Designed miniproteins, single chains, continued (5). Designs and how they scored, part 93

Each design is a single chain, and the fold is of that chain. pLDDT is the mean over its residues in the fold that is shown.

## One batch from the design tools (miniprotein)

Design m19433
Fold by ESMFold2-Fast:
Order: sequence, then C-alpha cells, then structure tokens
Structure m19433 (fold): chain A 55 residues (1-55)
Amino acid sequence: GEGHYEGVKLAAEESKGPNAVELAEKGAEELLKEGIISEEDAKKMIEGAREGAAS
C-alpha cells in the first residue's frame, strides 16, 4: 500500500545509506514470502527506498 512506499522513502532519506535499497528489497521479499504484504506493496517499498536514497 501507499504507507509502505512513503515509510520506506522517509527511512531511506534519513539514513541516506548505500544499503537502504538492499535492505528494503530484503525486507519486502521476507514480508512477501510470509504473506504479510502483496507483490504490489513489495514493489512500492522498493520504489520508496530508491527515491529516498536518491534524494
């Protein structure tokens, strides 16, 4: 959902760490594997991390 995108974007902006996108990808994969989030939500988490890291 939208919250996944915005939350991860903010976290990535704050950390500005080189691992922000990788951590988001791993987190999204784990949550998707456990059925906690949808594939759409996982994609939004990764997009949020990429945008946050880029800003």
Scores: mean pLDDT 69

Design m19434
Fold by ESMFold2-Fast:
Order: structure tokens, then sequence, then C-alpha cells
Structure m19434 (fold): chain A 75 residues (1-75)
């Protein structure tokens, strides 16, 4: 894994531990969990296509899959 991929993985492990990934449509500070996840992935270098997959996730399982795939594709 690249350093950016490792940093992203640790950040999303923290989201998982907080239970946030179980609530993709719940709002935190005016943004949904999906929007917060998408913003974080963009900062780690995820492409617009990868971010779009995260925003289209409807279930916790779909969100986790989209995040995992996005992290794996970060340069």
Amino acid sequence: MTPAQRAARRAFDAFEEAGLLDKPNTKVGGKTVKELVAAALRRFGASDEQVERVLKAKTPEELRKAVREAIAAIP
C-alpha cells in the first residue's frame, strides 16, 4: 500500500470504530456520513468516479465496499 492508502485506511478504521459506517444517510454537522466519507476520500486522492460510488451507496455494506475499492485505487 502507498502511504496515502495507509493513511486513508486508518482514517476509515476510525469511522468504523465510531459506528458511523453503519449509518451512511445519518447527518453529522449538517452533512451525511456518506458526504463526510466522500470528502475525506477526495483529500486522500480518490478520483471523482470512486467518490461517486461512495455517494451512491445505500447500505452500510455498499458503503464499506465502495470505501475499500476507493482506497485500493488511490495512487
Scores: mean pLDDT 80

Design m19435
Fold by ESMFold2-Fast:
Structure m19435 (fold): chain A 90 residues (1-90)
Amino acid sequence: DLDEAAQYLRDFFDSQPLNLPASEVAALLLAEIAATDDPVVIESLEGLLLTLLDMAGLSDLEPLARQAVAGDEAARAELLAALEEAEEQL
């Protein structure tokens, strides 16, 4: 249900501080993906993660993001480290 997925995303972001770093937002999105078995919610959260990467100029990390969404802990660690490094270079 798209309305349920949209409400889940709104509630998620409404509960977050406005000024979270991209690495923290990515970590929270991945944690929510790991906490749910709803494929519509997972697809929506993956879409947000990919949008976050595009906004950060890290669209080449899309394969790592997809592996992290699938539960690959090594891909998750590499993705978060790359986002954190990009934030430090601002």
Scores: mean pLDDT 72

Design m19436
Fold by ESMFold2-Fast:
Structure m19436 (fold): chain A 69 residues (1-69)
Amino acid sequence: MKKEEAEELVEKGKEAFKAGNYEEAIKYYEKAIELDPENREALAYLGAAYFRAGDEARAEALFAKAEAL
C-alpha cells in the first residue's frame, strides 16, 4: 500500500541525509509525504533536512506540523 511505499522513501531519504545530500533527502521525504501526508517521521526528517540545508524557518514549521499529528 501507499504507506509502505512512503516508508521506503523515508529510508532512502535517511541514506541521502547521512551522506550529506540534503537536497536529495528533501526530495525523498517530500515524495513520502505526498503518499502519506500524516507521516510524522517523514515530516520530522524533512524538517531536519531543511535545517541542515539552511532553511530554519521551513524546518521549524515542519517540526510544528509533525508535533501536531
Scores: mean pLDDT 81

Design m19437
Fold by ESMFold2-Fast:
Formats: C-alpha cells, structure tokens, sequence
Structure m19437 (fold): chain A 64 residues (1-64)
C-alpha cells in the first residue's frame, strides 16, 4: 500500500513512534494526497542528506 511505502522511507529517518504517528495522521487523507506525500518523501530520500531529510520529515509531521 502507499502507506507501507511511506512508513518504509519514514523509518529510515524517524523513530518508530514518530513514523507510526505520521502514518496515523496520513490515514485521514485522500489517496491523491497520500500519493503526493509519497512522491515528496521519495524526493527527500533520493536528494537530501539524512540530517536534512529528517528535518523536513519532522516539519511535515508537525504540519499534519
């Protein structure tokens, strides 16, 4: 599922607790919004340093 792919990327940078919180918040979104977030996370994973990817993921979590 889209959420399983998001969880896999998130767990590279976030604690298990933070990753689970992210997934819980994302469950409330539409499939279109989930796909947009997955694309965003793949971009972070591919292009940013681990420190910057973690920072951006925490900002995302706080914005949800």
Amino acid sequence: SILDEIREIARKYLSDEEADELIEKLEKLSDEEKEKILAFLKRLDENLSPEEARRRLRILLESL
Scores: mean pLDDT 86

Design m19438
Fold by ESMFold2-Fast:
Structure m19438 (fold): chain A 70 residues (1-70)
Amino acid sequence: SEIEKLQEQLIKDAEETLELLRASTDRELLEQALRQARGQLEQAKKHPEASEELIKKLEELVEELERLLA
């Protein structure tokens, strides 16, 4: 299904973003990424078809971004 393909792509995008951001020192970029990730997580939590895997990956992305900005 389209939703299943979108969720798979979003999980892959989040994984790639996590890998790239671990090496980043650009605070403005990290803050922007955190705002985007938080928005995506809120939308995923609201959507009944959002997988636990997607939600978990978005939570990991938010946690890592918060860690990098601390």
Scores: mean pLDDT 80

Design m19439
Fold by ESMFold2-Fast:
Structure m19439 (fold): chain A 101 residues (1-101)
Amino acid sequence: SKIDELIEKLKKIFDEIISVLERHDPAAAERLRKMYEEALKLIKEGKVDEAMDVLTAAINEALALVRADPSVTPEERERIVNLAKEAYKLFTEIGELIKKK
């Protein structure tokens, strides 16, 4: 389905964000991984709005971390900012598909 395609794109974005975070804050990377797994469980249960809230919180946490952590390079920060923008666009598309049901 279109929703499944968008979720697969979100997985790729989260995998890339987690990979960057693991080098700076392994605990935050593990938190994001668990939040992503919880969001997938919520989607399976039909709680897609709750899943989007969890995913949005995870992206916001990643953005806060890369802004505050001095070990994060400018290149890594820009990468995470761009991945977050892509994630927000996907959240909007998923939300619009939900409204049509």
Scores: mean pLDDT 84

Design m19440
Fold by ESMFold2-Fast:
Structure m19440 (fold): chain A 62 residues (1-62)
Amino acid sequence: GVAELLRLEGVGRGLAERLVAAGFRTIAEVADASVSDLLRAVPDLPWELARRIVAEARRLVA
């Protein structure tokens, strides 16, 4: 949920709530997503931030 996603660098409460609403409820689900999947869920998210969020999620589940 939101509290788990707040552990990701660059993810504040508003972004965490938007990701949960789009179906990304856990760090593992963000890690399994592509950058394109994240940008489809949050179109106004900067590409470089989306890339870093996915990379950080993958690092945390490795």
Scores: mean pLDDT 84

Design m19441
Fold by ESMFold2-Fast:
Structure m19441 (fold): chain A 80 residues (1-80)
Amino acid sequence: MEEEKLKKEVEELAKEVQKLAQEIHEKAEGNLTEEQLKLLEEASEEVEKAAEAYEEGKYKEAIEHLKKAIELLKEVLKLL
């Protein structure tokens, strides 16, 4: 039960990452500053770490990395 709940949370957070990434793409229209590009790169690294943790069965770590990615993506949106 706990593993299934954690997997669902990972799926929900991954969907939020996708929604934020789409919003950034639509709003930015390719006009990103160096600061925004750096935040996007850091967010991408956190998503990669989340995927690695998920494959290793470390769902709680995957959740933490996805939450960090979401925070970074929200910072990009604040600067747009």
Scores: mean pLDDT 84

Design m19442
Fold by ESMFold2-Fast:
Structure m19442 (fold): chain A 70 residues (1-70)
Amino acid sequence: SLKELKEFYDKLLEEAYKNNIPQEYIDKLKEVFSKGLEELEKAPEEEREKVLKETIKKAEEILKKGLEET
C-alpha cells in the first residue's frame, strides 16, 4: 500500500542520514521512491504488491551501495 511505502521510505531515509550516506545516493533513493509512488498510483490493484516489492528492492540496493561509499 501507499502507506507501507511511505513508512519504509521514512525509515530508510533516516538510516541513510544516520550513516552519512553521500548525497548522490540519497537523491537516487528519493527518485526511486518518487517513481515507485507514481507507478503504485497508476497500477491495477493486482499489480500493486509487485510494484511495492520491486521499489523496496531497488531502494535497499541503493542504500547498500551508499553504505559502501561512506
Scores: mean pLDDT 80

Design m19443
Fold by ESMFold2-Fast:
Structure m19443 (fold): chain A 77 residues (1-77)
Amino acid sequence: MKEVEEEIKELERLAKESKDPEVARSLRDGANVARFLAEMGKEEQAAELARRVLEYGKRKDVDGAREAIREGMEAAT
């Protein structure tokens, strides 16, 4: 849990610092989905999703971030 919490906090911090509203929103959505996966006991998937969304957020690739979030949600089912 602690490792996933740190990555989720990094997503939230980067979202707050982002000047692009779409990038900020995708980072926040990624943080929310990662937290949800961790709460379901899927901590490894949560950490992987958080890292992928961070990577896309740094590149300002909103579509890539949204695709990663979608895959994470489908893996939750």
Scores: mean pLDDT 80

Design m19444
Fold by ESMFold2-Fast:
Structure m19444 (fold): chain A 61 residues (1-61)
Amino acid sequence: SAARERAAALLASIGLDARAVDHLPDNAAIAEGLRTLAEVLESLGRHDEAARARALADEIL
């Protein structure tokens, strides 16, 4: 619950659809999704947002 709300808030803050987390089954999937997002953001030069996604993933898992 709290992990989903925090992930949704992060997605919204970077301009992504926050509802994407509703389709993830558990906290491990949310953390893995955030790590994948961080890799994509890093490749796009969005380093600060990538760091935020990794930090949240580490707190959730």
Scores: mean pLDDT 82

Design m19445
Fold by ESMFold2-Fast:
Structure m19445 (fold): chain A 74 residues (1-74)
Amino acid sequence: EDADIARMRQAAEEVRRNVELAKKYGVGDEAERIAEDGLSRASEAVANGDYQTAADILEETARRLKELAEKAKA
């Protein structure tokens, strides 16, 4: 498996998990908006064959979602 494709799959799973966590702490609508933006941009990169950029976008999206959930929990 291509390393960037593997990174992309892992990051996409983290995006999904972090959206669920954000929903638990009451910020699901904001989390879904962040996820939709990130997934849309990553999908465009994939359509262009740019799996490295797609992986980077999804990793950043997952990070933003984790920060959102942590801030909401506090």
Scores: mean pLDDT 85

Design m19446
Fold by ESMFold2-Fast:
Structure m19446 (fold): chain A 59 residues (1-59)
Amino acid sequence: GPEEEARKGEGAAAGGRALGSPQGRAAADYGIMAKEAALNGDAERAREYVDKAGEALGA
């Protein structure tokens, strides 16, 4: 649900920030977007951004 996607977005943002790489920065940006989308009730959009964050981290 939206809360779960927001949690995943926060995790991606934290993980990306810790990496300090271009991929990490992209993951952090997508994580923030996922959290914002989830808070606005756009669970589908939030999931899309979570997936993009994972791709940026090589997952």
Scores: mean pLDDT 73

Design m19447
Fold by ESMFold2-Fast:
Structure m19447 (fold): chain A 76 residues (1-76)
Amino acid sequence: MEEVRKALLEGARRIYEATSDEELDKVAEEMRQRLLELGVPEEFADRLVQTLREAKKLGMSKEELERIALEAAERF
């Protein structure tokens, strides 16, 4: 559970830090793979990563992306 929370926060931060669409695609896929390695269901991982990508494109802040990730961790 702690490892999942860490992966979610790290992934959200990397998505926020991405400066190009190519980099965003790469860090999003890396986050998805990490969550799957930790036993997170594929449907949950896919949905969360897509939500964070959409939030990033809408110009949401780092704090907002981290909050989305933390809320997801509590519901997993």
Scores: mean pLDDT 81

Design m19448
Fold by ESMFold2-Fast:
Order: C-alpha cells, then structure tokens, then sequence
Structure m19448 (fold): chain A 74 residues (1-74)
C-alpha cells in the first residue's frame, strides 16, 4: 500500500503538471486511499488535499470539497 500510494501520487503530480486536472484528482485520491490503508495518515491527508486542489482546477467543486472533508476527518 505504501508503494502504491507513492506511485499514485507521482502519477497525480504528472497529470497535474500536464493540465489533466481530472486525472490528477483521481490519482491523488487513489494515493490518499492507499496511504490510509498503509497507516500513513499524514500521507493520506496531504494526498487528499492535493486531489481536492486538482478537482477544483477541473471545475469539480463537489469532489474537491469531499476530499477536503476526508482530509479534515483524519
């Protein structure tokens, strides 16, 4: 799970840099879920916040707020 979280986060960062904000958000959310399963709460929180930013850039305010809430609950 920890390695999966790192890979998904790297993929999310790549999509974000390319302007593929929707795919970046999806990848960061997957990264947060993987970090959480690995017990890395801080890694999960950071990944969810990066995903929220990506969804906001994509215009998906609902998904952005959902991930911010998930990060807050950790």
Amino acid sequence: YLEAGKRARAIGEKFYQQGDYRLAGDSYELSGDAYLLAGDVEGAREAYLQGARAYEEAGDLESAERLRERAREL
Scores: mean pLDDT 85

Design m19449
Fold by ESMFold2-Fast:
Structure m19449 (fold): chain A 78 residues (1-78)
Amino acid sequence: SPELDSLSVEELKELAKTLSEQSFREVANSYGIGPTVPGESYSADAVDLSGETRVDRIIKTKGIDALKDMIEEALKRE
């Protein structure tokens, strides 16, 4: 999205944190980005999103373009 392409990495992280937990969770699961530790609750991971830890992991493992795609898909679901 041209709108997302105009945002900085920090603005993308903040936008991801403002998305509905449910919408972002569903998109992250579709991209294979679930809990990183066996037995870890996805609802516990949703709490970590407020600290940007999961968003940083997405960028590290999938790249910034994947984060943009995930945000765009989550926005379409809201």
Scores: mean pLDDT 60

Design m19450
Fold by ESMFold2-Fast:
Structure m19450 (fold): chain A 94 residues (1-94)
Amino acid sequence: AAEPVPSPKLAEAFRLLAEAAVRAAPLLSDEARTEAGDLLTELGRAVYAGDVEAARRAAEELTRILVEGTPDPAVAEEVREAGEEALRLLDEAA
């Protein structure tokens, strides 16, 4: 199948949240880490498909899980800022 190249904004939104998830992962419970992994996979599929609405939903939920699951306030704030920037990029892509 011919796979479309994701737009630079969609790719950057995914990159920001993937980096945030990796940073938060050591601090998450096993349950939260699994859920974050599933949401990151969903976000990647949506980004690759150019589905901005699905990407936004996955990004919002992933950001929520990472922020709520992270016990370190400084890391939680960094994740929140990454999520907000990713959502801005997704809004610009719509």
Scores: mean pLDDT 83

Design m19451
Fold by ESMFold2-Fast:
Structure m19451 (fold): chain A 61 residues (1-61)
Amino acid sequence: SLEEILEEIRRLAEEKNIPEHVLESILELVTSMHEAGVPDEEIRRFAILMIEGIAKELEEE
């Protein structure tokens, strides 16, 4: 479900210290993907990879 995905995204973003404005953009994108009919599992996978990529960039100075 979308709500479960959004909850997981918020939790991961908090754990990875993702900036609030970036998290907001990710949540908006995920919601738009859901409205476009993208499967929940695909949205979840995409969101996790995106958060992990951003977290890695933030660690690199």
Scores: mean pLDDT 81

Design m19452
Fold by ESMFold2-Fast:
Structure m19452 (fold): chain A 83 residues (1-83)
Amino acid sequence: AAWEALAREFLEHRDDIRKQIVDLRKEIEKSKDGESAKLYTALGILAAAAFLDPETVRKIAKGELSDEEIDAVLDEVAARLRA
């Protein structure tokens, strides 16, 4: 299943995925254009596939998450996968 493959990838490559999410968010903040909306949507889809709640996905789509909040989101995903 797609979410299982993403979950496995997240656990195996958590640091790379975290860095990609943080870098993507920073790139989105810098661009401030229509490209940003597409990137936030892609990030939201990835987050949803990784067992995130819809509210968190919406916050990602709006670019409202700080680096600390992104770290917390990744920790939540990792915790759910370990439970």
Scores: mean pLDDT 59

Design m19453
Fold by ESMFold2-Fast:
Structure m19453 (fold): chain A 119 residues (1-119)
Amino acid sequence: DITVTQSGGGTVPEGGSVTLSDKVTGNLADIVGYSWWAQAPGKGSVEIASISASGKEKGYASRVEGRFTISVDNAAGTSYLNMSDLRKEDTATYFGVAYSVIDGLPVFSEGEGVQLTVT
């Protein structure tokens, strides 16, 4: 019973910055990592950033590398996506995902999504 609650988003000017957050509740000891996925209008969902629960391993999609930073406070169950130098193509619904392992099986818990519009 892991749940993800998201915050942030809204309308931001091109070149601006915003931070999105995921708060995870449930058995945090089962969590192995976090990611952020973007669903642009009329397009498929793509992973844009990932981080291990320890914070030791990070990944970024090439189009956001250098502009976006992912961080985690796993003890608090919180993941952050700091987005800078925003572009109109960053307009999307952003989904936070928590990854856990329960009885050796991978389990994915996804937030409801937060809308970001870059004007």
Scores: mean pLDDT 82

Design m19454
Fold by ESMFold2-Fast:
Structure m19454 (fold): chain A 70 residues (1-70)
Amino acid sequence: DGRRLAEGLREAARVVEPHDPEAAELFLQAAEAAEAGNWTEAAKLASKGIRTLPSDELRLAAQQAIERTM
């Protein structure tokens, strides 16, 4: 469900924005791609967002936010 994935991606963006605004922007772009049904682009953007995060704790928090809404 693209809507649920988009909600999780927006929550991940909210969690990481104070620490990494570039990662937050990538998660917001991934949410738009997910709502459009472009799963390949959504996955690519979300993976890039996670890879830019500066700590394992932030990567885990972002991943948990995405998974919690699926």
Scores: mean pLDDT 82

Design m19455
Fold by ESMFold2-Fast:
Structure m19455 (fold): chain A 81 residues (1-81)
Amino acid sequence: PLEEIEKLAKESNEIARATTDPEKVDEANRRQQELIEKIKELAEKYKDEVNGKTFKVYLARRGADGKVQVGETEIKVEVEE
């Protein structure tokens, strides 16, 4: 389960790195959101095995200057969430 979550996080991060066109940010974010949802689902399903771990994912974003920026977000596995 941990390796699968890490693979999904890596795939999402690769999408962020490959997104250089500001017009493609929204499409990239849709794909990344699908992967993040799968990560959260697996983390909840296997929370006893991955509890206390944080998975960092990077999202492609459009900056105020219209250029692509990469923002960091964290998926935390918490017993109470």
Scores: mean pLDDT 72

Design m19456
Fold by ESMFold2-Fast:
Structure m19456 (fold): chain A 65 residues (1-65)
Amino acid sequence: GLETLARIAKTKGVEQATLAAENLLPVAEEGGWDKEEIKEVAELGKKSAEEAKKYLEKKLKEAEA
């Protein structure tokens, strides 16, 4: 879930990652996705593309470390 959204942000842009998160959120619980992380990306992206980018970058660094 989150890793896929982060890749979309890097390859297609943060706006596309935000749209993907919004589309996944309604089915996140049924699909076994991390609903909290997907919800946070969607909410931050609606507020600011820059905030969503910062959040995804932070999460990628945490996963890398």
Scores: mean pLDDT 73

Design m19457
Fold by ESMFold2-Fast:
Structure m19457 (fold): chain A 70 residues (1-70)
Amino acid sequence: SMEEAKEALIKLLEMWKEQPDESYAPELEELLKKLDLEEVLKRLEEMRRRAVEEGVPTEELIEEEIAKAK
């Protein structure tokens, strides 16, 4: 569901703040594809940079990217 995708993305971005070298699980990619959110995958590196380096709130970034993917 969309809620599950948002929660998974929040967890991933929060994890990257602590462990920037960690890769995302294949399960996340499958979940996003199932929800027609493949565009979010293409922007994950930009989202990571903004969350980790610029301190943009994780939830706000995710809401914006999901909206753009639709």
Scores: mean pLDDT 74

Design m19458
Fold by ESMFold2-Fast:
Structure m19458 (fold): chain A 59 residues (1-59)
Amino acid sequence: GAAEGGRAAAESGSPAAAATAGYEAGKDFNKVLGEKGARAGQAGDAETGGELAAKAGES
């Protein structure tokens, strides 16, 4: 699910995966947290982006 995708992106250190997970979580679950996660991932912060995407998916 979206929460698992976000956590996996944070753990793997992939900014692109974190950005994707944030966009998906933002569409289906929590737009604000998902957008913050996507922006962090695009800025190269996989850990923050993935964690925010996971929180969005859990919302």
Scores: mean pLDDT 77

Design m19459
Fold by ESMFold2-Fast:
Structure m19459 (fold): chain A 80 residues (1-80)
Amino acid sequence: MDLTNRALLEGLERAGRRSESLGDYFTAGSAYELAGRVAKALGDNERAAEYYEKAAEAFEKAGDTEKAEEMRKKAEEMRK
C-alpha cells in the first residue's frame, strides 16, 4: 500500500480545507485538483471523482468557471 501517497492526499485535503476557510478558493481548487490527480494515479477513481468535484466547487467560488467545468468533466470521467 502506498502510505506515502496516502499521506500526500491527506496533506492536500488539509491544504484545500484551510484555503477554503481563508476564502482562498483558487488555492483550494488547485489543492483538490492535485489530490484528484494523485488519487487517479493510485487507481482510486471514486476518491479522484470526489476531489475533482471539490475542486470544481472551489474554482466556481473563485470565479474560474472554465476550470470548474473542466473539473466536473474529470469527475464524471472517473465515475465511468
Scores: mean pLDDT 82

Design m19460
Fold by ESMFold2-Fast:
Formats: sequence, structure tokens, C-alpha cells
Structure m19460 (fold): chain A 118 residues (1-118)
Amino acid sequence: MITLTESGGGTFKEGDSVTLSSKISGDVSSVVKVGWYRQKPGEAPQHVASIDMFTGEVTYAEEYKGRFTISYDKANSTLYLNMSNLKKEDTATYYQVAVSLSPVGKVFTGAGVQVTVV
């Protein structure tokens, strides 16, 4: 079983920078892909960024390129999302997704952290 524990949410001002983190616990060796998703009130969930755990390939959704950075600390099994120059439009619930090899294609999601930009 895989558990995702996100932190770093809160209320921020426009122009601030924040780093969200998510610690992966359990069968971390089965994880093949990790990513950050967000959901704004009244909108569908949106992909933000992901990392392929075998190749290290990073993928960003176009709107977040250059402003958000995803990184993974293998030693601590922690996924980070660095969000720079926050805008009011960044107000959303952010959550980690992990894709497992066992069973193949099983998706795990964290509970999410609220980011509010004022």
C-alpha cells in the first residue's frame, strides 16, 4: 500500500514563492510515475507536472512551464513542487498522484493541500 502525505499549503500573497511537499510511504519501489495535480473550485482537476521514476523524464503542462518546478528527493522519498511568483489564479487544492506497477496502473492520490493567494 502507498500513502501520500502532502504539506506546505496555506494562505500566501501575490508574488510569494511556496514549496509544496509530499512524502511517499509504503511500497515506494512499486512507484513508476509521480506528479502534482490541482483542482480549482468549480473546475475539473488539472495536470501540473510529473516525473517518470524509471527515466527521470519531467513533463509540465504548458501553462506552468518556467514558473513551477517539480523535483524528487529519492533519499527522503519526497516529491516537491516549487511555485514561484504566485498569482491569485493559483488558488486551488494541490495533490500528489502516484502510479504503481503493482497492480499495474493503480493510481494513488493524496488528500491535497489548499493554496490560497490573496
Scores: mean pLDDT 82

Design m19462
Fold by ESMFold2-Fast:
Structure m19462 (fold): chain A 60 residues (1-60)
Amino acid sequence: MSPESVARIVGAEIRLIGMELDGASPEELLEEAERVARELEDPEAAEEVLRIGREIAEKV
């Protein structure tokens, strides 16, 4: 995975955690994760963002 893909994954995770702390619903968290994943050209990075989104949504 490229350093650029890693940076985008980290950025997405920080955003999703921020949304969780602000009281976002599981649906809103999954929607944001899917939006970010769709913008990624790297399928591995896209799958990782979706995995993180699901994991955070499960905590809510």
Scores: mean pLDDT 80

Design m19463
Fold by ESMFold2-Fast:
Structure m19463 (fold): chain A 66 residues (1-66)
Amino acid sequence: MREEFEERLRELEERLKEEFAKDPENREKYEELLLEGYERVLELARELGDEETVAEAERTLARSLA
């Protein structure tokens, strides 16, 4: 379960980085999409009852915002 979550997060980050590279002027949109993506993955982890994955997702989101 955790490996699946980490894989999805990595794929999301890769796609968002690629979008940013294509259009740096959309920095704010990139950050918005990143936040929305993490929030959705976090909700899925909570539904699965994986408290450890939830904590990791929260740490990753905080790091992305910093």
Scores: mean pLDDT 64

Design m19464
Fold by ESMFold2-Fast:
Structure m19464 (fold): chain A 88 residues (1-88)
Amino acid sequence: SLAEKLEELEKKLKEAIEKGSSKEEIKKIFEEIADLLGLPKEVADLVVEGIEANKKGDKEKAQEYSKKIQELIAPYVEQLEELARQLE
């Protein structure tokens, strides 16, 4: 199911972050999550860049990437909310 696939990807992501996996490896996992949710793959790039900015303590850059992510996913918010409602 969609839920099972999402849980598996979430586990992979947590493990990759905890073991200090490469930026490229983490990006690949986010790309799979984006694809599964019907989101643009560019979301993965922005999320990874935001994580890196936060690790450097660059809060301004981290917020800039968060804003870009929100703008990019805005057309998909209704789709995601509909999916969430159907899972209840």
Scores: mean pLDDT 79

Design m19465
Fold by ESMFold2-Fast:
Structure m19465 (fold): chain A 62 residues (1-62)
Amino acid sequence: MMNEQLFREVELSLERMKLAILVSSGEISEEEYRKRREELEEEEKRLREEAKKAGVYDQLYL
C-alpha cells in the first residue's frame, strides 16, 4: 500500500513529464515551463525532507 508521500512523489514525476511535452508542443512558453519546473523541484525537496522525518525515505529513494 502506497502512502500519501509516495503518491505525491509519483504525481510530481508525471507532472514534470507533462510539462516537458507541453513546452515541446508549444502549449506553454519556455518561461512558464522554467517557473513550473522550479516549483516542482522545490516541492520534491520538501517531500524528501518529509519522507526522512516520516521514516519512509528508504522506500522512496532506494
Scores: mean pLDDT 72

Design m19466
Fold by ESMFold2-Fast:
Formats: C-alpha cells, structure tokens, sequence
Structure m19466 (fold): chain A 61 residues (1-61)
C-alpha cells in the first residue's frame, strides 16, 4: 500500500508538471484513499508532502 500510494503521488506530480491538473487531482485522491486504510501509507505521504498523517487521512475521500 505504501509503495502504491507513493507511486500515485509521483504520477500526480508528473501530471501537474504537464499541466493536467484534473488527472493530478484524481491521482492524489487515490493516494489519499489508500492512506485512509494504511497508517504506513499515511506516514509516507505525510513525509513526501510535509503534512501530518492525520491531515493526509482527513483529506481522503
């Protein structure tokens, strides 16, 4: 789950760099959804984004 969440975040950053903001949002939301079920994924996304794991979980759909 951690690796999948980080891969989705990486793809989201690539989509954002290409100007595809809608795809970037969808990928970030998928990563947050994984984090809502996995403390390890929430911790990893928090470290990558500078947010707390609690903030990551609250941002999940």
Amino acid sequence: DKERALALLERANEAAAAGDVETAKRLIEQAYRIASRSDEAAQALGEATGLSPEQIRENAR
Scores: mean pLDDT 74

Design m19467
Fold by ESMFold2-Fast:
Structure m19467 (fold): chain A 59 residues (1-59)
Amino acid sequence: MTLKELAEALIAAADRLYAEGRITKEQYDEIVKPLKEMIKDPTNREKLVEAARKLAELA
C-alpha cells in the first residue's frame, strides 16, 4: 500500500466514524486535514502517522 492509498483509507475510516456520530467535526478535521495535505504533497509522513494514531485512539 502506498502512502497515498493509506492516507485515503484513513480518511475513509474517519468519514465512517463521523457519519456514525462517533467522533466530532473537530476531531474529524484534526484527522482529515493533515491527510488531505499529505495526499496533495506527500513530503510529511509524520502527519500520516499522527493521524493514524489519533484515529485509532478515537475508534
Scores: mean pLDDT 74

Design m19468
Fold by ESMFold2-Fast:
Structure m19468 (fold): chain A 53 residues (1-53)
Amino acid sequence: SDIDEAMIIMKASVSLLAAKKEGDKETYEAIEKALKEGDYDKAKELSDKYIAS
């Protein structure tokens, strides 16, 4: 649903910002790429792993 996609984008954005601040280049580049490509499944996988939610 559109709400599920919005939630994924929100979580991924938080994970991206946190990874950038921590200097985790591999993680923030992977999340950024997934979001740019509209790969919400990958964005969710990466953000869930990083936030541990």
Scores: mean pLDDT 77

Design m19469
Fold by ESMFold2-Fast:
Structure m19469 (fold): chain A 62 residues (1-62)
Amino acid sequence: SSRAETARGGALRGGASEEAAEAAAKAMQSNDVELAREAGIRAGEDGGTSRGGNGAAASAQS
């Protein structure tokens, strides 16, 4: 859950919506690194910058 919390926080810090941040957190909870990375990229796109996506995706790799 701490990885999911980090992914959610990363997405929100990047300007993503709460819905996109929750999607990233759920992807991390499924323990699917590829799904988590994809969710992080979507969150970054939703926030209008790659920073949000990078934050969530980096958390998936941790």
Scores: mean pLDDT 63

Design m19470
Fold by ESMFold2-Fast:
Structure m19470 (fold): chain A 68 residues (1-68)
Amino acid sequence: GNEEAIKNLEELIKKEEDEKVKYSLEAILLALKNGASPEGVKEGLEEALKTEEDEKKKKAIEKALEAL
């Protein structure tokens, strides 16, 4: 696992006040806990960020990339 990435993301989720951003961060955390590589998750998030139109989802992706 990547214990540091998981911990950083859990800390972001605890401080997040926007429900939609929080749910998006929780989905990313779940992927990491289920054994997705941090590198693979980063690549997927960077690709998603290029086409994401939802400002809250975009913010969640940006925060997750900072934590990973």
Scores: mean pLDDT 82

